# Designed miniproteins, single chains, continued (4), part 5

Each design is a single chain, and the fold is of that chain. pLDDT is the mean over its residues in the fold that is shown.

## One batch from the design tools (miniprotein)

Design m12138
Fold by ESMFold2-Fast:
Structure m12138 (fold): chain A 78 residues (1-78)
Amino acid sequence: MEEVKKLLDRIALDLILALQNLDFAESYLKRVEDTLEKNKEKIDKAAEESPEMKKIVDQFKRDYEELKKLIENKLKKA
């Protein structure tokens, strides 16, 4: 549980770094996508084990989609 929370925090940091530095945004987004894909089962299991963890994962997925869209939009302008 705490490992998944730390993992999500690290992914969020990479997304923030992508937003702040567009020159590296594609590299950060690819790292995030690779990390999410490799850890999908671990994240899904954590969400199934705890209602609190499900809330955190669901909120992260919403924030991730919103930030990804914002970063992709900025990359198109850059």
Scores: mean pLDDT 77

Design m12139
Fold by ESMFold2-Fast:
Structure m12139 (fold): chain A 91 residues (1-91)
Amino acid sequence: SALSKEVARYATIGLLKAAVDFELRLLEEGKNVEQRQEDLVGLMKQLAELGIEVSELEEFLERAEKIPVMSEETLEELREILEEQKRREEE
């Protein structure tokens, strides 16, 4: 049913948002920075594919941009994910 699919999507978005928060906390602590950045990008891509609100992706990106150990390459990839989501929202 449509309701079961929406509940599953909402639950998955919630879990992935918690995972993003966790990865950002680890990056703020400077532990396993390379792996955490790769995991963060993967999680953000999954959230975008599931149709997370643009404002929520913007909040995660703003938080990531404040973390000193973040590479510019990773930040650029996160910005690309946000811009792609903005394009989908404008359709």
Scores: mean pLDDT 85

Design m12140
Fold by ESMFold2-Fast:
Structure m12140 (fold): chain A 65 residues (1-65)
Amino acid sequence: MQEIRIDSTLTVSSDQSQIDAIERQAAAARERLEAAGYQAQVQIQVTQLPDGKSVVKVSVTIVRK
């Protein structure tokens, strides 16, 4: 069984709407992968920085069904 992992790290302003948009895009990507016959696990981690920015890490793990 082949596992593919995709990691993306973004530094954004402390704007919650940008974080929400990233979460929605990750959910849509998972749905498309599952429709294509893959099992996908999506995880989002947000870390607030002292300078008023946030680091958003999106991790997608894909496994063939």
Scores: mean pLDDT 73

Design m12141
Fold by ESMFold2-Fast:
Structure m12141 (fold): chain A 97 residues (1-97)
Amino acid sequence: LTPEQRRELDEEVEAALLIIGFAVAKISPEITDEDAEYILRLMERALELVERTTNPENKQALLDAARDVYERFKDKLPEETVKRMEELVKRIEEAVA
């Protein structure tokens, strides 16, 4: 990656982490199907960014964010959604290694 591409990617990671944090704070105690799909899309974005970034701090931050999302919502979502979240966390863990 060029220095410019690396900077752009770092900015994308920072934006994604902020969006995840905001979404977690804004989602009500009663989670809708639309909220569940939105959470899954955020975790899929974290996986995409983890695979693209070479910055170990960004890889760890994305993994930590994905794990935090999983821990906060695993008891509030259907088993099928939770299983998809677990698979995404595992793939992010493998990409960080």
Scores: mean pLDDT 81

Design m12142
Fold by ESMFold2-Fast:
Formats: C-alpha cells, sequence, structure tokens
Structure m12142 (fold): chain A 69 residues (1-69)
C-alpha cells in the first residue's frame, strides 16, 4: 500500500502531466476540490468558471489517475 507521501506524489505528478490540458483556473479548481471537498458549484464561483468546466477538469484528472493505477 503506498504511503500518504507516495499517494500525494502520484496526485501531484498527475496534475503536472495534465496542466497543459487545463486552464490555470481549472487547475486551481481541481486542487481545491481535492484539498477541501467543496461542492463543484462553490469552486466554480470562486474561480469564475462554469460548473461544467470544473466537472470536466476533475474527470480529466480522474482518468489520468486511473491510467496510472
Amino acid sequence: VPSEEEQQKIIDDALESIRDELSDKELEAVRRYLSYGLPLGVIARREGISVSSVSRAVKILGDRLSEKA
């Protein structure tokens, strides 16, 4: 079982690998989702993007993490 540090490294590497597929606002939205577990609508309002953009960004990260699992 990977340690918490190894799990965080995997997430950080996945975020770095998709940074060019996401806008800066979408990347921050995904980080807030992972860090605070806030509803997508709250994150979207804070970043000034649509809920659909946040949802899409989360899906892209999830797909990348699944490919590396």
Scores: mean pLDDT 74

Design m12143
Fold by ESMFold2-Fast:
Structure m12143 (fold): chain A 98 residues (1-98)
Amino acid sequence: MKEAAEEAIEYAKRAADAGNPVAAFGMSTLYAAAMGASLNKEGADIGAEKGTEYAQRAGVSPDAAREGARLGAETGYKGGISPEDAVEAAKQAADYAA
């Protein structure tokens, strides 16, 4: 989990540095989904908080970051994605943004 989170942050930062806040927003949403998928309710809560933090660091507005992280956490909590798949999707999104 920690390594996956660090990898996701790195890709989000690269996407933001390339001038693409949409990719950074997607990254934080996928991170929140990964947390929700792994730890159910506890992971959804942590994913929403940390995903909001990561998106804001990448230049996403606070309200947009909060909504994206919330949506991601809910999707993960409902079993919509695995942590590994979320990280892979985030990496692909960052590659397109760079």
Scores: mean pLDDT 61

Design m12144
Fold by ESMFold2-Fast:
Structure m12144 (fold): chain A 82 residues (1-82)
Amino acid sequence: IKEELIAEGVSEEDAEIAERAVREAAEALKRELGLSDEEVEELIRDSTGFLQRLKETWSEEKLKKALEIIGGYQRRAAAEIA
């Protein structure tokens, strides 16, 4: 994620903030929704692909909860960048 963001033109500092937010969200998902360590690592390596797979396999309520957790950490990261 950090290297991908830098490739898209995000600064190294902003990419590090985003990577930290993703990692914190992953830990929250593990605590709140019972994700395994393997699932957390997949989310960090390919968040878009992982979320697409969850959309196919998880209930709407569980997916919505996961997106709320991720969105909360992303909004916090955006506030740090701003």
Scores: mean pLDDT 69

Design m12145
Fold by ESMFold2-Fast:
Structure m12145 (fold): chain A 87 residues (1-87)
Amino acid sequence: MKTLKEKIIEAAKKLGLPESVGEKIYELVARGKLREEDFKKAGISMETVRKIVEEMGLDTSDPMKSLLEAEIEEGVRLLEEAVERVT
């Protein structure tokens, strides 16, 4: 399955954005920097974030909440996979 980082980068590429934009968005999400000011400081508009969230098939009503929920879901999935791999 694609990781959250890969999904964000793929969405950015589909929107005609450089992979570096997707990488920056994922870095902010992974660091818990999910405020509008954090994205603006990184040179990323909220419209760009919303379009990426939409391309990923997530809820666009609160794009930052959707990204946080996706990161939490991936963390839970990775923990479940790790538990399945240990005997």
Scores: mean pLDDT 77

Design m12146
Fold by ESMFold2-Fast:
Structure m12146 (fold): chain A 97 residues (1-97)
Amino acid sequence: MSKLEKELKELEEKFKKSNSPLKKEAEELLKVAEKLPEPYKTIAKIAILKAALANDEKALKEIKESIEVLLNSEDLRKKIGAVLRIIGVALELELKL
């Protein structure tokens, strides 16, 4: 199992036990993230779960906007920018968790 897949499973377990007010919104966004190709799907899911667990509504919104770019943009530079934004948000959230 990859390090990212292990992190994802650990976050999913914590999220299931969570009483976060963002839980419903995060669950809806996780369904959207299922449409992403790997490795972006796993990266996006980790970011979504971290945002919900940190109760960071702004982070969750930034992740949502970045996922929309990854799904809808044909511009490689915009897609790279979206991936870097998701990674940056996930790293910032790690400092809060």
Scores: mean pLDDT 84

Design m12147
Fold by ESMFold2-Fast:
Structure m12147 (fold): chain A 63 residues (1-63)
Amino acid sequence: SMDEEIERKAKEALALVARRAPELFAAHPALVGEIVYEVAKENPEASAEELAELTLERLRERL
């Protein structure tokens, strides 16, 4: 389903964010999780890599 696809991409994007910005992920795990799901729902056609980039951009804006 579309929801399963979004969940899969969000999980992949979360793993990418953890690899690219491990310090940010360790400091703000709840915020990272919130933002990755938010971006995934807003951009259902985006790739996991695109979702990771959008998540990091939004994290920097909120910090």
Scores: mean pLDDT 83

Design m12148
Fold by ESMFold2-Fast:
Structure m12148 (fold): chain A 84 residues (1-84)
Amino acid sequence: SSISITTSDSNTEFALRQAVDAAIKNGLKSFSFTLTGPASEQTSEELGELSRQIVALGKAGVQSVSLTAPSLKEAADKLREILK
């Protein structure tokens, strides 16, 4: 399963928590995030929340998590640093 999250989505945190909850409850083995649009001031907050939710998915036994951020190289680089 995959969830698409745009950087301009004002409900991103709520949507992310709901999606993670659903993934855990349904025993999903893979989860995908797609970030699109230009980087904004909220990008770091989104990356922080993504990092926390990725940890939650791992604890629940999700086998793979992928992030696609085609227009946000800096966001992808930042996420890599957080996931170290």
Scores: mean pLDDT 55

Design m12149
Fold by ESMFold2-Fast:
Structure m12149 (fold): chain A 74 residues (1-74)
Amino acid sequence: MEELKEKILSLAPEAEEGLERLLNAKNADEMEREAAVILRRLGLSMDAIAAVLAGVTEQTSAEEVLRRILEALE
């Protein structure tokens, strides 16, 4: 998980505050919301954000959400 966070911050240092909020999220809805805020601020379209967050559920880990964000940043 630390490796994914470091890779995202290497590509998008502006995501630091958003990543902290995401990692402190209490449930899947909060994780999805914080991930969407990060991706939107980084300039992704609504369609791209929806694709990244497709399949995020209560069983989705923060690590999986970080991996999806990293893939979206290409």
Scores: mean pLDDT 77

Design m12150
Fold by ESMFold2-Fast:
Structure m12150 (fold): chain A 89 residues (1-89)
Amino acid sequence: MREEQIENLRRGLEATREDLKEAEKLAKETSDKEVLEAILEGLERARPQLEAMREEAEKLGAEDLVEEIEELEERLERLKKEIEKKLKE
C-alpha cells in the first residue's frame, strides 16, 4: 500500500538522519585521520541509499519526503567536503 511504503521511507529517512547527525558531531570533534576516513566511507555508502529513497518518494508522489531527502543529500555533500578539507590540512 502507498501509506506503508511512505512509512517505510520515513523510518529509513529518520535512521539516515540520525546517522548523519552523529557523523557531523564526530567529524567536528575529531582531527584523527582514521576516524575521518571511516566517516567518509560511511557517507559514500549512504549516498546511493538516499538516491534510491528519493526515486521511491518521487514515484509515490511524496513531495515532502523528496524535499527532506534532498536536504539530507545536501548535508551529506557538505560534510564530505568538510572532511576532505580536514584530511588535506
Scores: mean pLDDT 83

Design m12151
Fold by ESMFold2-Fast:
Structure m12151 (fold): chain A 90 residues (1-90)
Amino acid sequence: MDENLKALLEQMGESSSPELQALGTVLELVYSWIRGLPSLTGPDVDRIREMVAALREALESLAPHLDREKADAMIQDIEDAARKGEEDLG
């Protein structure tokens, strides 16, 4: 696991905010799901895009309580994976 992702998830898990804990769980699931894919398909890419949009919205709402640089780096990795999948499919 990336050090930035590990630190971010640890910070979220130690948070008193249920929303931060939920966001940490979603981020962990998205990362596990992406790494488990043998290849990205059109529906998978669309789902990743929806998750990235939801994570961006959640991050903006929770930004005062997060290390933004680490959160942005992690979300960028997800966006890069989705973009590569689109390039391979389109």
Scores: mean pLDDT 60

Design m12152
Fold by ESMFold2-Fast:
Structure m12152 (fold): chain A 80 residues (1-80)
Amino acid sequence: SEAIEKLKEEIKKRIEELRKMLEEDVPLEEIEELANKLLEEIDSLLELNVLPEEMIPFLEKSKEEVERILEEAKKKYEEK
């Protein structure tokens, strides 16, 4: 339970960092690198058969949020 809570906390922090990078006009390349790394880690966790059932919807929602941030970053740089 504690390990699960820590994992959720770390994922939330990394998503917050991505949002901050969007606000700070960080280059798209850097945002893509961080976002893709987080997506890779989430996909790896989802492929494991050892996660509690409650973690699956959290990871799926986290993946959706990261994908949304990445899409926003791409649109922002396309419009400049």
Scores: mean pLDDT 81

Design m12153
Fold by ESMFold2-Fast:
Structure m12153 (fold): chain A 69 residues (1-69)
Amino acid sequence: MVEQVVAYLTSLGLGAAADFVRKELEAGGPFSAQALAEMLDKPQAFGQQVEQQLRQLFPQAPLVQGKAG
């Protein structure tokens, strides 16, 4: 389940959001069964919200920097 969500968010270009979600789910953070269900129902909105939060914490948008091909 976690890996499917991470893969999905990564496929949307939300790699930082995917990493954040994986860490939160593994740590047993505020993610509940309801939050997971909402994420599955509206994964794009959820992923974008997480990405926006990360951008606010890092105004230089480091979440997209350092991606090497």
Scores: mean pLDDT 59

Design m12154
Fold by ESMFold2-Fast:
Structure m12154 (fold): chain A 71 residues (1-71)
Amino acid sequence: MTEEELRERAEKAAKELGLELTEEDLEFLISVLRQSEDEAHFRSVVGSQSLNPSGPNPRLTERVGRLARAL
């Protein structure tokens, strides 16, 4: 998956979920994609992040998790 494909899929998923996609959500997903060796690893990492709301913005974690499930 390319960064452009990820952006298009995230925008489509956000629209289908009625969720506002922010630049921070995109930057996070792109960062995970760059650190992932393949699409399966990417999906695994974003899935695990949605289950750990211990960050400074729990709403961001929940939104990213919903987006990742739709990708």
Scores: mean pLDDT 67

Design m12155
Fold by ESMFold2-Fast:
Structure m12155 (fold): chain A 80 residues (1-80)
Amino acid sequence: GVDLDVSKLPKEILDIIEKGDREIQALIAAGAPMAEILRVALRTLEEFLRKAIEQKALSEEAIKALEELIEKLRAKLEEL
């Protein structure tokens, strides 16, 4: 189908996403600063991108979009 299906991603990539989500939720529950939440999100996306390239799990267009998102999040973190 045309719709994005995250269940088609390799288990290692899903594990990275799940770990990042758990860490972000724990930080939110603890009242952590936005900068700490963004650092975990950025680290998670960087690990996702690295594994997606390694496992050839994403198209070149999707890889570029993730790289652009990572750069935007880094810029936002520098403002905090």
Scores: mean pLDDT 78

Design m12156
Fold by ESMFold2-Fast:
Structure m12156 (fold): chain A 61 residues (1-61)
Amino acid sequence: SAAVEEAMKAVPSLSREQIEAILEGLRNGDDSPGVRLYLEGKVTPEQLATLRRIAEKHGLL
């Protein structure tokens, strides 16, 4: 997916699996994968905002 490849470059600290979970969650109206990673200290609010913009750009939102 072009969205996943762009997201992997924007947030290289996350695995492909974590990125796919966040983007698929956003597509389905479920923020919980992103929120869970934030609470675990694995992603910042700025990185989540970037992933949301990528999702919007690629028609996932």
Scores: mean pLDDT 86

Design m12157
Fold by ESMFold2-Fast:
Structure m12157 (fold): chain A 114 residues (1-114)
Amino acid sequence: MSVEELLRRHIERTFHPEFQELALEFARELLRQRTPEEMVETALRLMKERNIDPGVAGYLLALVLLLRGESDETVLAVLKDFYLGMGASEEQAEEGARLLLEGARRALERVLAE
């Protein structure tokens, strides 16, 4: 099963119907990026342009990185950059990254069980 199909099924089961299309478009744009740095830039841009909640944007960013096989260390670094890009302090970025990784890991277990 493709990463896009796993993401689509998870979004359809997890998000309210009115937000599913936006979440899917966001996840697809992240999947089109080649590097984690490009994914952060894309996430920050789309979050601003489409008025996506920062927690939702960070959660989907973390989940996409994990589904692509990135390590926890890489995901934490990327999520920290995402929060710093939003104007968070170093301390806020580190804490936010940890919380998002924990949430995304729990989601990944459910996604892979389906």
Scores: mean pLDDT 83

Design m12158
Fold by ESMFold2-Fast:
Structure m12158 (fold): chain A 66 residues (1-66)
Amino acid sequence: AEEAAEELKKKFLEYAKQITSEEEIEKWVEQFKDILIKVLGMSEEKAEKLAEELRAKAKKILEEKL
C-alpha cells in the first residue's frame, strides 16, 4: 500500500510542475488523498501525511517557477 502511494505521489509531483496556481495544487492534493483512502485503503492519518508532503513539494515547485 505505501509503495503504491509513493509511486502515485511521484506521478502527481511530475504533473504538478505544470500547475500555475495554489488553487490547482489544493485540488490536486485532495484528489491524491481521496485515491489513497478510497482506492488504496490507506488510513486517514497516513494519507494526510503523504498529502501534506505532496502539497509542500508542489508549492515549492510553484515558488521556484516565479
Scores: mean pLDDT 75

Design m12159
Fold by ESMFold2-Fast:
Structure m12159 (fold): chain A 86 residues (1-86)
Amino acid sequence: SMEERLAALEKVGEIVQKFLEKFLQDSKGKSVEEKKKLMEEYAKKLREEIRKLLDEEFPEMPEEEKERLVEAAVAYFKRITEEYIA
C-alpha cells in the first residue's frame, strides 16, 4: 500500500541520515583520497543495512521495489557526500 511504501521510505531516510552524519564526522581532517575511500566503504555498509531492514520489516515488498529503494538511497548518499569531498 501507499502507507507501507511511505513507512519504508521514512525508515530508509533515517538510515541514510545516520550514514551522512557519520561520514561528516569521520571525514573531518581527511584528504580527498581518504574521503573517497570512506564514502565507498559507507556506501557498501549503507546498501547492506537498507537491504537487511527491508527484508526484515517489509518482507512482502516486491524484490524489484526493494532493489530500487536500495539503489536510490546509495545514489543519494554518494551525491551528497561528493559535495563534501572536493
Scores: mean pLDDT 87

Design m12160
Fold by ESMFold2-Fast:
Structure m12160 (fold): chain A 79 residues (1-79)
Amino acid sequence: MSPIELIQKARQAIAEGNLEEASKLADEAVTKAREMAESGSYLIAAMVLRQAANVYRQLGETEKAEELYKEADELFKKA
């Protein structure tokens, strides 16, 4: 499943009240985004990390969201 599809499913899980599933899907998207950054796909990785950060913020995981926003900003500078 693509990282974008994982984020979309995470948002659907939040809408359904399934916060555990949303967190799991967001974690998978972050893992794939980091793999993309390691392979040089900085722009797409940064976009995915920003969307994952938005999901974590909706889940109340504010600290993790802030860390991912910073990570995304660093990747945008490399793109």
Scores: mean pLDDT 86

Design m12161
Fold by ESMFold2-Fast:
Structure m12161 (fold): chain A 70 residues (1-70)
Amino acid sequence: MSMREALERLIAVLDEEAARLRAQGRHDLAAVAEETRARVRAILGLPDAEARRELQRILAETQARVAKLV
């Protein structure tokens, strides 16, 4: 799987998760998922090494935000 394919799959998963969280009334977590999706989409055109580094940073920051809401 290419980095681009992996990122596109992650975007789809984040879209589904945001919709599920909104349906459950968890608008705070849905907003985090939507912001994470937008950040992942922004790195789609980057070289694989740079995309991987940015993805790790995005996921670490997202995990920290989720931890504050749970």
Scores: mean pLDDT 84

Design m12162
Fold by ESMFold2-Fast:
Structure m12162 (fold): chain A 100 residues (1-100)
Amino acid sequence: SEEERRQRVIDLLDSAIKAIKELLEQGDYEGAVRVARGTVADLRELAPDDPEIQEFVDRIEKLVDEASAALKAGDVEGFKKTLERIIKELERLREYLRSR
């Protein structure tokens, strides 16, 4: 069950990373923020008792708020840089989980 839960988190991260990258390529910036925010919510539900995962989620949530603020301000360059940081944090969490 713990191995199955870990695999579910990895599968969620794989799907989220792919979806965010595809939405960015399509210029759907609001869609990219929505997927990132949904991923934060899903990770909090799937792994609420894992402090290491929760630390990644806290950092990603802060970056999602920064990306959303940049997008609302019309700062597309700052938005894209923050989304790239979100993708890197999601990839680092995925690598962390795969190495255990």
Scores: mean pLDDT 88

Design m12163
Fold by ESMFold2-Fast:
Parts: structure tokens; C-alpha cells; sequence
Structure m12163 (fold): chain A 82 residues (1-82)
């Protein structure tokens, strides 16, 4: 694995996550829209950082998941790409 090469590439920021959200649940949700290269869940902060393989997958995930309700929480999903 190449951590530096993937870290800044097609990065997705998810906020307002329920504290009960698991990495497995997010991975399954995101796999529908694209290949998840890496997922970092920060449940205490209500955040997750997701690394996708392409811009098209990133845009598809944002369009589908931003404003989506998960366990009573409305998700905020944004591109965090340089």
C-alpha cells in the first residue's frame, strides 16, 4: 500500500454521523457508489474520512449520501480534494 499516494486523492468527508455507526456499515453504504481504498471512522467526533479511486465515484457518493438520513442523523458529505 502507498499511504501518501492515496491520502490526498479523492477524499470524502462525512460529518454528523451517529456515534453508533460502524466502519462496516459505512463501507457497505459506500461500496454501492465506488471502490473504497481507505476508510477512517472517528465516531467520537461524528466524522469519517473516505478515500475513493476516482472523481466520478466521489461525485456519485456525494450526490447520493449528502443529506441522507442514517439512524436519525442527516449526513453531511463533502469532497475534500486538493
Amino acid sequence: SQPREVAGKYQLLISNLPESTTEEELRKLLEKYGKVEKLILLPEQGMAVVYLSSKEELEAAIKALNGKELKGHTLTVEADVA
Scores: mean pLDDT 75

Design m12164
Fold by ESMFold2-Fast:
Structure m12164 (fold): chain A 73 residues (1-73)
Amino acid sequence: STLEEQMIRYAEKVLGRPLSEEEKKEIKELAEKLVKEAEELRKNKSATGEEIFLKVLKEIDEFVKELKERYEK
């Protein structure tokens, strides 16, 4: 599975609903950004694989929490 597909499934699970097309587009853009950043860090040997993984997880978690808060009153 792609990072985008995994992020969509995780977000849908946290929100308890399917994502809109707009939300899927936002996740696609974030996934593409995170993949590029991770590739640059690996090529430059600027971070360990574990450090890259933890940074990606943190950004995904923060984004999904923001999505959830947009729709809670």
Scores: mean pLDDT 82

Design m12165
Fold by ESMFold2-Fast:
Structure m12165 (fold): chain A 66 residues (1-66)
Amino acid sequence: SAEGRAAARAAGEAARRGDAEAAGKHLQTSPLYGGGDPERGYRGGREAAERGDAGGAMSIAWNGAL
């Protein structure tokens, strides 16, 4: 979906710059974690940003919304 693609880009941009809070918040609503566990998305985003892993953050958000 367009929203899923926008979330993936935003999460990737935040992770690329190491912004753990922004990456976590974008992944709270990702299709992968949006099925009722926003804490899991938040943690995944933070961990990706702590590694500087833009691709990891984007792949979490893009799963099913490529």
Scores: mean pLDDT 67

Design m12166
Fold by ESMFold2-Fast:
Structure m12166 (fold): chain A 88 residues (1-88)
Amino acid sequence: SDALLAELEAFKAEAKKRIAELMEKLKSGSQEAINQALAFLQDTDAWLQSYAEAVAKLPPEKQQQALRMVAEMQEDLAPLYEKIQANL
């Protein structure tokens, strides 16, 4: 269970870094930047869906910690979703 929380923390850190890079690239308005951002969002959603099944097996306190980290990730992702939606 601690390993699952550590995996989420590592994923969250990498995602935050990638979001910043993609937001910068999207300033160019290039189709390549849009495609990279869409692929990243799809990969992130797939990973979080797989992770949700594992989280359901955690003790309640650790489930709450995981849900808080997921909520923080969703907040970090929100500007990227908005930027892509504006370019679709």
Scores: mean pLDDT 82

Design m12167
Fold by ESMFold2-Fast:
Structure m12167 (fold): chain A 74 residues (1-74)
Amino acid sequence: SSLLEELEKKRKEIAREIADKLLEIGAEIQAEIEASRKYGIPISELENLSEEQKKELEELRREEMAKVEAELAK
């Protein structure tokens, strides 16, 4: 009985960790989509961004991650 309760608890903890990581991955993808739209470069070609544009992409990633952190803090 207690073993099944511990396994269910561990399953829920793992599911939460996966969900949190999916939100983080989604934030990174969202930043890449925004950069792609802003600079007119396909997502597959984001390596062709200038150094200045790559810095702006990093800023977009930080902004999207801040939204995830705000959601996870609820």
Scores: mean pLDDT 81

Design m12168
Fold by ESMFold2-Fast:
Structure m12168 (fold): chain A 89 residues (1-89)
Amino acid sequence: RAAELARAGDIGGALEEILRLLEEGKVEEAKEGLRALAEANPELRGFTETVIRLLEEGKVEEAINIIKAQVYLIVHQDSKKAQEYLKKA
């Protein structure tokens, strides 16, 4: 579903689904959703590559915090809260 949402242009929905997958321990499915996001939105490539690298390093909590920062930035348009989550990563 995350990859489907990403290809449909629902960036916020894709990120929320990726967060759910990571909280359930479904890291490989979350990585596929991130790759689909980068493919559909090349501007997000740096973001998705950083998150995938953290997941491959086993830094799941840091990856979750970066994704939450992106959700606050694009879904809630809250750059201050996004920055707070980036500092936790």
Scores: mean pLDDT 77

Design m12169
Fold by ESMFold2-Fast:
Structure m12169 (fold): chain A 95 residues (1-95)
Amino acid sequence: MKEKVKEVAKQIVEGFPEMAEERGLSKEEVKEILRGIGLSEESAEKLASRIKESPKKPVDVDEIVEILKESIKRAAEELGVSEEEILREIEKLIE
């Protein structure tokens, strides 16, 4: 169980920079998205600082937050854990 939660958290942390660069997200938009999904302000700022800013594209930050929240919720349901448990493992990987 805990191993699979760590794998999901790792996939999110490792995949997020690539997704952010592909969508042309700014560091500020990344910080808003990460806070929106339930990460702490400190963890959101640390991960956002690792993102390379690409040319800005029109993006719906709220839509991205909703997609990520739904993905985390489904992963939590499939693993039989809380969304908070996945978020805690994500924060540990950022720290």
Scores: mean pLDDT 76

Design m12170
Fold by ESMFold2-Fast:
Structure m12170 (fold): chain A 69 residues (1-69)
Amino acid sequence: DDGQQSIDTIRQVGQQRGSNFVDVDDVVQRLEQQGNVQSAQLVRQMGQQRNSNRLHVDSVIQAIRQRFR
């Protein structure tokens, strides 16, 4: 259920910003504060691979779903 908690966090960050995009640093910080270290590392890796600090909410959610399924 760590995957579902991480997904809920990503959706909350997107909702707070009123955007379909989230900042890697903001998401990573929130996931680490919740103890979701694996999800935080995945998001950081996605940002590094794309060379971007902004990721689409749905892309991050799908990556987390794949990691925990």
Scores: mean pLDDT 80

Design m12171
Fold by ESMFold2-Fast:
Structure m12171 (fold): chain A 57 residues (1-57)
Amino acid sequence: MTPQQLLQTLIQAAKEDTPPSTTAQRLRAQGWQVTPEQVARALQAVKDAGGRNEPRP
């Protein structure tokens, strides 16, 4: 697993509004040591900085 794969999983979860607990379980299944709290912060950061920031009409 690479850091790029971790980031892609977070981007997908942010786009789909997947709960942090579910996202953390997916990441742990991939071998990452993350907590739901860490994932929640990462998802918020992705949505704010790199997620969809364009409001649709």
Scores: mean pLDDT 73

Design m12172
Fold by ESMFold2-Fast:
Structure m12172 (fold): chain A 70 residues (1-70)
Amino acid sequence: MEIEELLRERDTNGDGKVSLEQAIEVAESLGLNKKVTEEILSKVVDPETGEMSIEQAVAAIEETKKLQEK
């Protein structure tokens, strides 16, 4: 929920999509490891556009958070 709001703030185009860089910035703002976040997000990013849906970005960031927690 909070992650979705942060991603929507970065979605300046209003198309419901965020870039890999924008999703990484949100994850870093939450204290998540950049390299782990990049690895997980790279699996859901569209290679043609460099973007992902907000839903995919939320799921990937939540997965990164769970992976960093013991």
Scores: mean pLDDT 77

